# Designed miniproteins, single chains, continued (5): the designs that were tried, part 66

Each design is a single chain, and the fold is of that chain. pLDDT is the mean over its residues in the fold that is shown.

## One batch from the design tools (miniprotein)

Design m18438
Fold by ESMFold2-Fast:
Structure m18438 (fold): chain A 90 residues (1-90)
Amino acid sequence: SHMAEEARKIAREYFLKELGLDEKTAERYADVVGAFVRIAEEEDPELAKEIVETLKKEGPFKAVRLGYERMSPEAKARADAAAAEILRKH
């Protein structure tokens, strides 16, 4: 989705520039953020919009926390599984 791809790019730049992570690690963590926003958007597009706006203003840690706290248990499980799979592949 457009929001998920935007979130991935913003997170990647944050991990590279603000945290000084290497390119491979920044891409991996950015993929996790993108997948998180995609899952949030599928359940609640308005929540996904708030996550992306929080990401732009306060960074990925605040954005993911806001989204995770407000997601359904099913969406949380999907987000956890997606993160585990992305981190396993990289």
Scores: mean pLDDT 89

Design m18439
Fold by ESMFold2-Fast:
Structure m18439 (fold): chain A 56 residues (1-56)
Amino acid sequence: KPSPEQVEAARRALGRDPELDDEQRRALARELGISPATVSRIQRELEEEGELQLFP
């Protein structure tokens, strides 16, 4: 289970790059010590909150 600090760091990094590919998500997961699946979940949550700018 990721710590609140890891989640916050992931949210900040994902906010900087709104469209991470699979390789970038794996790199971010390595940097933060969390799973790539957790990074993908946080990215989806940010998209739903309107924090990420995505193209349809």
Scores: mean pLDDT 71

Design m18440
Fold by ESMFold2-Fast:
Parts: structure tokens; sequence; C-alpha cells
Structure m18440 (fold): chain A 57 residues (1-57)
């Protein structure tokens, strides 16, 4: 799977952040995604071998 990250992904990304040792609330992650989108920065969600990663577009 590979698709654009949206603010609706905040809960999913918060869980990934926790797994990587950088815990953040879904509200904080959603705000961060919105700020990146406002700045023209695009992120993609990629699934490899059952694991999800966030990568620059």
Amino acid sequence: MRRPVTPADAERLARLNEEYGNPASPEEVRREIEELEARGVRLELVEVDGKEYVVPA
C-alpha cells in the first residue's frame, strides 16, 4: 500500500510514533500534518512487509 497522508491518519501515525519511541497524541499529530500540508510538504504512508512507514512524497 502507498497513499497520501491526511489529517485523518493522525491516530494511525500517533501509534507509529509510539512504536518508534516518539509518543505523541493523535491531536498533536493531526496538527502537525495540517501544518505540513499548509507549507506544501506532502507525506505518503507506505506498507512494507506488514509494517507502516511515513515517507516524503
Scores: mean pLDDT 75

Design m18441
Fold by ESMFold2-Fast:
Structure m18441 (fold): chain A 99 residues (1-99)
Amino acid sequence: MKERLEKAKELIRKGEEAFKKGDYEKAVEYYEKAIELAREDPSLKAVALANLGKAYAELGDNEKAIEAYEEAIALTDPNNLDESVVAVDAAANLAVLKS
């Protein structure tokens, strides 16, 4: 389990690097793989889903972006500070897409 989560974290980092370079399709690939590996860690999965939503929004796939953000929010605990930051960021981006 720990080895899978460490790989998921590495994939999230690689996705963030791809996103910064404007390679949103590559970022999506990394985040999707991270989500699969993080399936037993809702907090880490929420981070990957929020990042996936941002990548889909940049690609103009607003429907997939909305789905990813809503899933990220659903997996977060609002009483956990680190998770609440992910939920607030995802909710703000979701509101922009639904406006």
Scores: mean pLDDT 81

Design m18442
Fold by ESMFold2-Fast:
Structure m18442 (fold): chain A 81 residues (1-81)
Amino acid sequence: MEEAEKYLKEGEKLAKEGKLEEAIKKYMESLYLDPSNKKALENLAKVLEKMGKKEEAKKILELADQNVTKAGLEAISIASK
């Protein structure tokens, strides 16, 4: 979906600029539109690790290996806290 890719790219730009909280919002928007977007999920997990949320990031990545859509939904839930 074009909109999901747009938010993914915006999130990547924000993460490179060190705007981690803003990057999370863009990755969440991407995952809200496409919860199976593994790249958005992996990028969100990396940002969560940089913010010190290592356990949340690990949970998302482990879940992605079994059910990427469920991992995407869980990532949205974690990032919204």
Scores: mean pLDDT 78

Design m18443
Fold by ESMFold2-Fast:
Structure m18443 (fold): chain A 65 residues (1-65)
Amino acid sequence: SDADIEYAADAGIDNARLAGDEKTAEAVEKARKYALENNLSLEEFKEIGQKAAEDVALGKEPDLK
């Protein structure tokens, strides 16, 4: 649902901001918009968001493939 995607996006953005990484925050926002516009599943969005947050925590570049 939209609510689930919005909540996950907000959490991902907050985590990125706490790490001081605006690039990851922007990636999460783009993934949310893309998922909603293309009728992607919540699972695909969550996977992208989780990987981005993990990359930020490890100091690595997000995998945007």
Scores: mean pLDDT 71

Design m18445
Fold by ESMFold2-Fast:
Structure m18445 (fold): chain A 98 residues (1-98)
Amino acid sequence: MKAIATVTVGDREADVTLIVEGDNGTAVRSAHVSPGGTITVEIEVKEGSKAKAYAAVRDRSRGWTGGVGEAEIDAKTKEKKTTLSGGVLRSIDIEIVE
């Protein structure tokens, strides 16, 4: 099975770090993302497992003076969960699929 986490950036360009933790390891992706853009990370998980996703999003439209958004979410096998946020981080999703 795979855990798939997706972060959606808000209305400003941002740097995103997305971390997904599974039962056998951690996958990380960092990228600069345009307004409304997404970044996705996948990791292999065992059936019946739980996965967690963590995101940190820095507003880069104003360099260092930009805001920061952070979110955490978890899911079990065959669940999809979404946390909504305001500002720089719009949403974080996690799903465990076959």
Scores: mean pLDDT 78

Design m18446
Fold by ESMFold2-Fast:
Structure m18446 (fold): chain A 64 residues (1-64)
Amino acid sequence: SERLFKAALEAVKAGNRDAAIIALAVLSTVGSPEEREAARKALDAVNQGNYDEAIKILEEAIKK
């Protein structure tokens, strides 16, 4: 869902890692196949501390 991707993006931009992980974990289980893939990639980036990559992935997911 676009709203949950936006919530994850805002959490990453705010540095709220825990909120971002929760939102992305939900998306990785209940989203469409494409949403789940984007959420897993963003979650991996957040776990690696690569917030710029996470932001890019989430912004691309929201544009669709």
Scores: mean pLDDT 82

Design m18447
Fold by ESMFold2-Fast:
Structure m18447 (fold): chain A 103 residues (1-103)
Amino acid sequence: MEELKKQAEKALEVIELIEKRKGEMTVETVKLYAAVNKLDQFVLDAALAYLYLLETKDYEGVERLKEELKKVVEGKLSEEEIEELKRRLRELAAQAEAAERAR
């Protein structure tokens, strides 16, 4: 639980970095950043999910993602809600990588 809260906080930090560097941070750049900084898979998945939502112009999805990550930091999600969030983040991250390969 505590490790996941720290990972969610880190995910929000990475998303903020991507927002400030909009246009400079691609899927490959985020993956390199995660590798260099030895970020947990959850953090990478969240950052890639954010990029996918941004590229598809799903701004409502972007706000939902940020709110769900904040709820993880605050300990407001149940274990079931956390597992569902992890699943959705992995799916969105996979879509981000697939879209990058299709360019």
Scores: mean pLDDT 83

Design m18448
Fold by ESMFold2-Fast:
Parts: sequence; C-alpha cells; structure tokens
Structure m18448 (fold): chain A 63 residues (1-63)
Amino acid sequence: SDAEKSAEAAKEAAEKGDAAAAGTAGYQMFVISGNEELGRRAAEAAARGDAEAAAKYGMQGAK
C-alpha cells in the first residue's frame, strides 16, 4: 500500500540521518493511513531532528 511505501521511505531516511525526509514520509503516512496520532508524532520528531523516532512512528502508522 502507499502507507507501507511511505513507512519504508521513512526508515531509509532515518538510516541516512535525513530527519526532513523522514518527517515528509511521516506526514504522508498520516495523510494515507488516517492515523493522526502517529503521523503527528513522526512530524514532531522530524522537526526536532530525530530521524530514528520519525521513522519509528511512520512505520507504526502503516497498517
């Protein structure tokens, strides 16, 4: 699904240390999956530069 692809993108961004890309993928997860809480947490983590947390919340949002 598109949510799974966004979760994979978030994970790859976190592995590269790209917090902005991880946050973008987390926002896409929110839009696609409708999991507002996890999408918002991913975006907040990216905003503070925490790529690992951003990817984690993004992946949890994929159903």
Scores: mean pLDDT 64

Design m18449
Fold by ESMFold2-Fast:
Structure m18449 (fold): chain A 57 residues (1-57)
Amino acid sequence: APRRVVTKEADTLEEAEALRDSAIAQFEAEGGTVVSSRIFKDPETGKWVARVTVALP
């Protein structure tokens, strides 16, 4: 199945969590399935990164 990786950057952990949840909700509405979800702080930029991998129908 085709997979899509979506990466969102935010200045705070709370913003990154909101962006992750928004992306997941949109893909679920499209019939997609979340394969993995990760939030981490990018040591190079100092920003929080939300990465979501989705399997599309």
Scores: mean pLDDT 82

Design m18450
Fold by ESMFold2-Fast:
Structure m18450 (fold): chain A 60 residues (1-60)
Amino acid sequence: SMEEKIELGKRGDELRLKALEAGKDQDEVNKLYDKFMEALKKGDLEEAEKVIKKLEELVK
């Protein structure tokens, strides 16, 4: 649904900010974020969640 996409988008944005604040490589973070946004745009929630997990790994 649209609401699910909005909530997942907020989660992705929060993880992107956390990764950048943690001093992770800006280019790699932005590349993952762009892939995440493209997955959301296509409605591929499975791919979006996969990219979210990669962003979560960066903030560990």
Scores: mean pLDDT 81

Design m18451
Fold by ESMFold2-Fast:
Structure m18451 (fold): chain A 111 residues (1-111)
Amino acid sequence: LGNLLKEQNKLDEAAEEYKKAIELKPDFAEAHFNLGNVLKEQNKLDEAAEEYKKAIELKPDFLEAHLELAKVLIAQNKLDEAAEEVKKAVELKPEDADLKSALENLEKALK
């Protein structure tokens, strides 16, 4: 029971530290990605999506940022946007059969 409050405090502290890192170095794609991960764990999906988008703007070939953004978009039922992010992941890693299958499943859900 007390562990949930401790985990929440840890996530809030982690978010603050990544925000400070971004203030010192706004162009650091990894800091935006890490902040997005913390926000996603806090179930702040809109804020998480914005931070992943910033990471991608700074580093368009950031495969992990495209994948985590797609997961957040699926959770928000934004399947068209999620499919576009998975397409970018497939372009970056065309040999990955799991990514191709994920894209095919999303495209079928859009029909």
Scores: mean pLDDT 83

Design m18452
Fold by ESMFold2-Fast:
Structure m18452 (fold): chain A 74 residues (1-74)
Amino acid sequence: SKEAVEEALEVAEKDLEKFIEQNKGKISEEEIKELKELLEEARKAVEEGDYEKAHEYVNKAQELLKKILEKIAK
């Protein structure tokens, strides 16, 4: 639903902010920029009423975050 997508985006934005703060110097500036750009695209999609596209961008951001965590852990 619209509300669920907006809530998921807000949670993802807060999680990213916390992740960046906790991992300063452990992730590249390019990876941080890519994560922020994906969430900004999700926000634009929400503003345009394209909730399917917004959900897709949130999922892409979460998958990228997972891959970054795998690199840090290895």
Scores: mean pLDDT 79

Design m18453
Fold by ESMFold2-Fast:
Structure m18453 (fold): chain A 60 residues (1-60)
Amino acid sequence: MTKLVLKFESEEEAKKFAKILKELDPNLKVTVEGNTVTIESDLSVEKLIGLILRAIGDLL
């Protein structure tokens, strides 16, 4: 199981990122608390990082 925590500049950015990430993989456990996003998955770290980078690209 992989668990990653990302901090954003604002709650709005965190929520947008979480929405995009969920659209890419709805099976991901994504939790938003303020400007912090916690991601839990059984995916490998490499695959999870790939999804995160794609979501960040879609956010920009």
Scores: mean pLDDT 81

Design m18454
Fold by ESMFold2-Fast:
Structure m18454 (fold): chain A 70 residues (1-70)
Amino acid sequence: DVAALVAQLRADGAATAAFLEELAKVDPERARELARRVAELLRQMAARSTDPELKAVLEAEAARFEALAA
């Protein structure tokens, strides 16, 4: 079920972002490097996805982590 997978990806993205925000308080450089790596992986997953809804959520989540890496 694509809808269930999309919901899971959004939840996992939010949890990962919260973790990186906490890490940034202790080690901001490492938090940025991890955010960049997560964004890269999400972009690769989006590029391989043929489902337009799954592709859109992966691209949106990648943009979130790109912003955290900036």
Scores: mean pLDDT 86

Design m18455
Fold by ESMFold2-Fast:
Structure m18455 (fold): chain A 90 residues (1-90)
Amino acid sequence: MNEEILRKIEEASRLYVEGKKAFEAGKYEEAAELFERAVELAEEAGSPVLPLALANLARAYAKLGKLEKAREYIERIPLPSIRKAELEKL
């Protein structure tokens, strides 16, 4: 793995953790922004955090009342079991 890909994986993981902290604090707009950045980097680098970042991004949008946007991100989740579970929570 080259250094640039490794840095993107590490940054995606950090953004995911910060997004979860914001979400737990009820800061759903901030959480969505952090998770969007995590998703972007995770997709570019092939990071294993991607399904978790997508699921939590969808949850943040659902909390903001943006159910259509939440559904769009759930549909992008590459793990069928997680995708189904998140759709059932909307």
Scores: mean pLDDT 85

Design m18456
Fold by ESMFold2-Fast:
Structure m18456 (fold): chain A 82 residues (1-82)
Amino acid sequence: DSIRARVVRTIDRLVRDGIITPDTAQNLRDYLRSATPQQARDVLDAIDVVIDMINNVSVPQSQIDNAINTFRQVNAFMGTND
């Protein structure tokens, strides 16, 4: 099974749980269309960290930092207007 398929299923779950908007989910899917397999893994790992934090699972700070860096890469792709 492709890593991209797993990430897409996880994104759909985040929309269902109200964590992200449908627009944010579409931007993540668009990012994944051009992402490397490693970048897709990084997105999946970052989403898993967010889910664990919501479920009150203790997450090491290093994993949180990695998740933040992954989302920064997604935001750079989408073009952030401050």
Scores: mean pLDDT 73

Design m18457
Fold by ESMFold2-Fast:
Structure m18457 (fold): chain A 86 residues (1-86)
Amino acid sequence: GMEVKIKLDKPTKAKVGDKVVITSKNTGAVWSGTVSEVDAEKKEIVVSDLERIAGGEELKVGDKVVVAFTSEAGTELVSGEVVEVK
């Protein structure tokens, strides 16, 4: 499956193994995935096992996104940008 690296606008509480939903602000495409890497200092995550939920467009480098992180504290929405597609 497709992997993406996302630079977040805010520090994240995300952990490897967390499930996320990614929505492209550019295309409206919605993808689910699993956090595979976290770099807290760079505010970057890698999301793997991407599955399309809605929309026809792939995520592309430069896409502005909203990432929905679900944890025991609830759902957090964090804005970011796709910086790498693998």
Scores: mean pLDDT 83

Design m18458
Fold by ESMFold2-Fast:
Structure m18458 (fold): chain A 84 residues (1-84)
Amino acid sequence: MEAERMEKLLEKLTEYFGNKEAAEVVMKAQREGIALARAGASNAEVAEVALPGFKKALELAKDDPKVSEYLEKVIEELERIIAE
């Protein structure tokens, strides 16, 4: 049941990003970020862990202008948090 729900979420993200690997790295970055935040990590620490995943997703989805624009905006926000 959990695997089936994760597969459906991955399918929807794959549709949005046009690339399954991009969807998977975004999901991984988001899960790792949430886990760190729950463990009491700072916003900068959470952003540093999430940033590589979103940057990789941007590289994988670079041929889609809508997805690239969204990912670039998220990356800008994460970099701003890290920069203090």
Scores: mean pLDDT 71

Design m18459
Fold by ESMFold2-Fast:
Structure m18459 (fold): chain A 65 residues (1-65)
Amino acid sequence: SDTEQQANRLLGEGNRLFEQGKYEEAVKKYKEALRLRPDLWPAKPYLAEALEKLGKYEEAEKVRK
């Protein structure tokens, strides 16, 4: 579906931003992807890791659960 394609695109953009060390921007893209596809499992561990890079450990722990 179009929603699935958009979620996958946002996941890819988030991964690229994460690789560039742009963790705040990566978090935004991962959250957008998960808003469209809450079951998009690969986005959750990357979101948690990006949050940990930003020192947001409690938020990261909630995402992993």
Scores: mean pLDDT 86

Design m18460
Fold by ESMFold2-Fast:
Structure m18460 (fold): chain A 86 residues (1-86)
Amino acid sequence: SKAEAERLYQQGLEAIRAGDYKKAVEYLEKALELDPENADAWAALGAAYYQLGDYEKAKEYATKALEIDPNNEAARALKELAEKKL
């Protein structure tokens, strides 16, 4: 459901704030299985991978977020940061 996707997305954001990036990936991947059009969730997933040192996935998921919402500032910033690491 949309409510379940939103809860998983919020749990992913809480995990990012706690520094639990592996848990963030798990929550955000489940959220995106339920709601694949959530650009903010794609950006958050990319940010979690960036913190885990997976810059290729960070760029991939930031790009996915921008395909859904070209004005997503978090995704744009993340893509630039990931590209500088590659």
Scores: mean pLDDT 91

Design m18461
Fold by ESMFold2-Fast:
Structure m18461 (fold): chain A 80 residues (1-80)
Amino acid sequence: MDRVAQEASGEASKRAHERLELTPQQLAAVGTAAYRYAMGEWDRDGMIQRLQQAGLTPEQARQATDIAIQSVEDVRQQAS
């Protein structure tokens, strides 16, 4: 589980960097959101709220949350 969460964190930050204009600190926040989601600690609404607290706009927070969730699902499917 920890390995999947770490891989998803890196993948989410990479994808967010490619698709969204975010600061390095905001990209790290996206990676943290993916990690916490993979660990079952944050749900979608919690990620959107925490990313807005990290300085993302509401639209960026929704997009970054969707990227984070998809990254977790993709890594879980590849880890089999």
Scores: mean pLDDT 85

Design m18462
Fold by ESMFold2-Fast:
Structure m18462 (fold): chain A 75 residues (1-75)
Amino acid sequence: KEEIAEKIKRGLKFVGEYAPHVTEEEVEAAYQAILSNPEKLEELASSPRFLEQFLREQGFDRLAGYAGVISNIAE
């Protein structure tokens, strides 16, 4: 749903701002990769760890690494 997709996009932009080596292009590409798997939207929005794993599988290793750090801090 649009609400969940917007939550994910906001989270990715936050991670991009927090991570000095992540570009806006990487954030947008990662968001598009998530949108191509709409069945996973709820899972990815519910847990930074699921988001980290998905991003690593898609090759966004830098963005995934920072998402993992945020997950560890938030828990």
Scores: mean pLDDT 70

Design m18463
Fold by ESMFold2-Fast:
Structure m18463 (fold): chain A 90 residues (1-90)
Amino acid sequence: MYKVKVERVDDTKAPKGSKVILLNKKGEVIGEFTLDDENYSEKEFEAEEEPALAIVFYQGDPNEFSVFKVKIYKDGKLVYEGKVLGLPVS
């Protein structure tokens, strides 16, 4: 079981409904979830491969800049940590 924690780290507001996509080392999608809060979201998911990259699609004004901190745990062990830019979607 994997647990993903996503937290906004800048002073801007990221709107609720932003989407997080998790990729393996081959660039294949292994997990997807929607943020349930503007500042923090936590989701559990199952995957057979370890996440190598997180991408955040920011739902909102494309002129607004947002930065997210993403942490992924497997059975309580940290397996991924990174700061990612939110990508605006139309």
Scores: mean pLDDT 70

Design m18464
Fold by ESMFold2-Fast:
Structure m18464 (fold): chain A 55 residues (1-55)
Amino acid sequence: MEFIVHEGASEEEKEAFEEAAKVYEEALKQGLSDDEATRLALQKYFELLAAHAAK
């Protein structure tokens, strides 16, 4: 995966990252592995970015 937001993340990209972090934490609490938690977090991140792009 490519992360091009390192230099100038938009406000929406920052919010998407925070929401992804919450998904990761919740997945770990449910007993999912780090790999699965990371997958769910990345899915949430890209879903939020796609929702922003596709009006």
Scores: mean pLDDT 73

Design m18465
Fold by ESMFold2-Fast:
Structure m18465 (fold): chain A 91 residues (1-91)
Amino acid sequence: SAARTADVEIEIKLDPAKVKAGDKVTVVVTVSRDGERVAEITFEDVEVGADGTVKVTVRLGGLAPGTYVVEAEVKNAKGELLAKKRIEVEV
């Protein structure tokens, strides 16, 4: 069967009381299907944009058809959780 691909753009608005534009954060993305983890991607030194958002693109390949859950956690240099976002993707 043909392997499927998905490019998932994750945009997260951060609390301006906790971070400023130009700050560097870590984004950890976990991808799961039917409750099973299929991938984990860590983006280090992601710059907070002028609008107070962070943007990462997760490129997934070799996927079986189905619904995938993509969860992103944003942490500062001290390891403090700043934001969490959940997205469902159908492949």
Scores: mean pLDDT 84

Design m18466
Fold by ESMFold2-Fast:
Structure m18466 (fold): chain A 69 residues (1-69)
Amino acid sequence: MTEEQRRAEGEAAVEAARELIEEAEKSEGRKRVLLLTAAEILAATAANLGLEEEAEEVLRRLRELEKEK
């Protein structure tokens, strides 16, 4: 995997995670849980691809939403 490909995939993962979080904020029940879980997986993927700072921001936002009942 090239550095450019790794960066592009990481950026795509961060963007996808942010979109899933936005959708989760508008969702309830099982759908909300699934969207938050998918966003967490994408954030972890982005961190693994070198976007640790962006991934940390996404995970922080996700943890805030997980406390909502």
Scores: mean pLDDT 79

Design m18467
Fold by ESMFold2-Fast:
Structure m18467 (fold): chain A 99 residues (1-99)
Amino acid sequence: RLTPEQVEKGHEELIQALDEVQDLIDEIVDGSTPEQQEKRRRLMQAAQDYIDNPTPEAREKLVAVARELGATDEQIERLLAALDRLIEIQKRGGGLVRT
């Protein structure tokens, strides 16, 4: 169990990390058309797969999808950093902290 202070701090960090991930996805794919919305869903799915199971294989798949959608190496590095931060925050504030 987390303390109320840890929960509040974790909630703030989680929102900030989620905003960073969403901003980066929107920078790569604008989602303004049905075609762009489908591309955005594919990128979000690859990101979700990485969050759920942060393996080298999931990371490589996410990188491949982002590159296919026209992401630069810099955008991919920033997205991976934001996702790694989100994973860390979720482990501290989510249901995985109990052993």
Scores: mean pLDDT 75

Design m18468
Fold by ESMFold2-Fast:
Structure m18468 (fold): chain A 63 residues (1-63)
Amino acid sequence: MDAEEIYNKGLELLKRGKEEEAEKLFEEVVLNYPDSPYKKEALELLIELGVKQLEEAVKKVTK
């Protein structure tokens, strides 16, 4: 399985609302495929998911 296949599988999981599983697949792309153009795309999605998770955690604490 190449970086493109893993990345696309992650996108499908995001579409299904499985953000934690999608995050794991994007982490695989970043860690195992450093020379792939999909590494940058996967990293950007990981940052977006991380920001969303932090925002949700802050809202939960500040209720």
Scores: mean pLDDT 75

Design m18469
Fold by ESMFold2-Fast:
Structure m18469 (fold): chain A 61 residues (1-61)
Amino acid sequence: MSPEEELYEELKRRLEETEELTQEALNAIGKWAVERGDELGLSEKQIKKIVHEVLTEREKE
């Protein structure tokens, strides 16, 4: 699994485990995604793109 795929799947799992997506929860998840993405060697741009894609997909379904 690529670093991008790993972050996507981990972020998706965290969002699925979160019953209510409050602004506080979204901020905490966003901060975690940046820290985790940096650990995986992803750039800030790549991390933001993955976060946007996961959140957009969740809103559609």
Scores: mean pLDDT 77

Design m18470
Fold by ESMFold2-Fast:
Structure m18470 (fold): chain A 61 residues (1-61)
Amino acid sequence: MLREQAERLREQGEALYEKGNELFAGARNDEDAERGLELVREGERLLEEGRRLEEEARRRS
């Protein structure tokens, strides 16, 4: 179901967003800092995709 897919994307997005923020905040070198930012961006993309699927599920009802 679209709702289940949206929930999965939200969970994955939140996990990546939090992991990226932790890595960025605790970065010990430039590579870790850039990696953290990449994870934050990927998390944001998944959260946005999940929101889009939720909106589509609402339109179908």
Scores: mean pLDDT 81

Design m18471
Fold by ESMFold2-Fast:
Structure m18471 (fold): chain A 55 residues (1-55)
Amino acid sequence: SMDDFLAELREGAAKMSLEELEAVLAQLREAFGDTEVGRRIVAELERVIAEKRAA
Protein backbone atom coordinates (compact mmCIF):
# COMPACT_ATOMS: atom_id res chain seq x y z
CA SER A 1 0.00 0.00 0.00
CA MET A 2 1.02 3.65 -0.23
CA ASP A 3 1.22 3.92 3.56
CA ASP A 4 3.47 0.84 3.74
CA PHE A 5 5.64 2.27 0.96
CA LEU A 6 5.94 5.62 2.78
CA ALA A 7 6.87 3.82 6.02
CA GLU A 8 9.67 1.92 4.24
CA LEU A 9 10.77 5.15 2.52
CA ARG A 10 10.91 6.91 5.91
CA GLU A 11 13.02 4.08 7.44
CA GLY A 12 15.45 4.14 4.50
CA ALA A 13 15.64 7.94 4.46
CA ALA A 14 16.40 7.99 8.21
CA LYS A 15 19.65 6.13 7.40
CA MET A 16 20.73 8.70 4.79
CA SER A 17 22.73 11.86 5.50
CA LEU A 18 20.97 15.23 5.61
CA GLU A 19 22.95 16.35 2.52
CA GLU A 20 21.87 13.24 0.56
CA LEU A 21 18.23 13.70 1.59
CA GLU A 22 18.20 17.37 0.53
CA ALA A 23 19.69 16.45 -2.86
CA VAL A 24 17.12 13.67 -3.40
CA LEU A 25 14.29 16.00 -2.32
CA ALA A 26 15.37 18.66 -4.85
CA GLN A 27 15.48 16.09 -7.68
CA LEU A 28 12.09 14.59 -6.77
CA ARG A 29 10.45 18.05 -6.64
CA GLU A 30 11.77 18.83 -10.13
CA ALA A 31 10.81 15.45 -11.64
CA PHE A 32 7.54 14.58 -9.83
CA GLY A 33 6.44 17.67 -7.88
CA ASP A 34 3.36 18.06 -10.10
CA THR A 35 1.97 14.58 -9.28
CA GLU A 36 -0.07 13.54 -6.21
CA VAL A 37 2.27 10.61 -5.51
CA GLY A 38 5.33 12.86 -5.91
CA ARG A 39 3.88 15.41 -3.48
CA ARG A 40 3.28 12.71 -0.85
CA ILE A 41 6.83 11.38 -1.18
CA VAL A 42 8.23 14.94 -0.99
CA ALA A 43 6.16 15.65 2.15
CA GLU A 44 7.46 12.48 3.83
CA LEU A 45 11.08 13.31 2.99
CA GLU A 46 10.60 16.89 4.26
CA ARG A 47 9.35 15.40 7.54
CA VAL A 48 12.44 13.15 7.83
CA ILE A 49 14.74 16.10 7.07
CA ALA A 50 12.99 18.21 9.74
CA GLU A 51 13.36 15.39 12.30
CA LYS A 52 17.08 14.97 11.50
CA ARG A 53 17.65 18.73 11.87
CA ALA A 54 15.85 18.69 15.24
CA ALA A 55 17.91 15.74 16.50
Scores: mean pLDDT 80

Design m18472
Fold by ESMFold2-Fast:
Structure m18472 (fold): chain A 62 residues (1-62)
Amino acid sequence: MTSKKEIEEEIQKRLDEAEKLIEEGRYEEARELLEILQYLIDKNKIKLSKELKERLEELMKR
């Protein structure tokens, strides 16, 4: 089933991927991933938890 919780889990996984890419110095790939995530979240008006939203914003600032 495609629930909001499953969508948030997918976002969490992609944030984990982006953070790993940043730690490995792969900033270009991390930036592209974060930009796509931000676009999809905004376009679909996905209500993120405060924790996930803050995590995305912190990674985007790098």
Scores: mean pLDDT 77

Design m18473
Fold by ESMFold2-Fast:
Formats: sequence, structure tokens, C-alpha cells
Structure m18473 (fold): chain A 104 residues (1-104)
Amino acid sequence: SAEAQELRREAILETSSFTLLAMRATVLIKIAKKKNVSPKLIEELEKLKQELQDLALEVEKKTQAAIDAGDLETAKKIIKEAKEKLKKLKEELDKLEKEVEKEE
């Protein structure tokens, strides 16, 4: 259906967004290690990177499974929750980036 195709498109966009944030976290971790920032800050960045990678895989698999089962309401819920998590994790990454920038 057109609705199922749109939900697949939205899931791909959210998965791609999590993947791009995970790549950004990877670059930031390299910068943080070079600057010899606190081990705690590096640990927080590594945790955020892992969460972003896990969410990318989870959104892809769960949305595909829901659509294949004809459960479009579950697919919509997964995508909505993914959008909310993406916004929160982006804000967390932005804060950690500023902390890395403040280190001498």
C-alpha cells in the first residue's frame, strides 16, 4: 500500500539519521582522544555512539517486521518513537561536542 511505502521511507530516513549521528560521534571520539579529554567524557561518547548504532538496527528491523506483518499502527509507533529518540540523542551529542571543545 501507499501507506506501507511511506512508512518504509520514513524508517529509512530515521535509520540513516541515527547512522550519521553515530559517524559524527566516532569523529568526535577521535578528537577527544587526541585532546586527552577526561576518560568519563570519552566513555559518555562511546555509550552514545553504541546507543545510536543499536537504535539504527532496531528501527530498521522492527519497522520492517511490523510492515511485513501488516501492523501499520506498530510501524507508525516505532517511527514516532525513533524521531523522538533521534532529537534527544542529537541534543546529547551537541552537548558532548561543546564539552570536548571546552577542553584545553
Scores: mean pLDDT 88

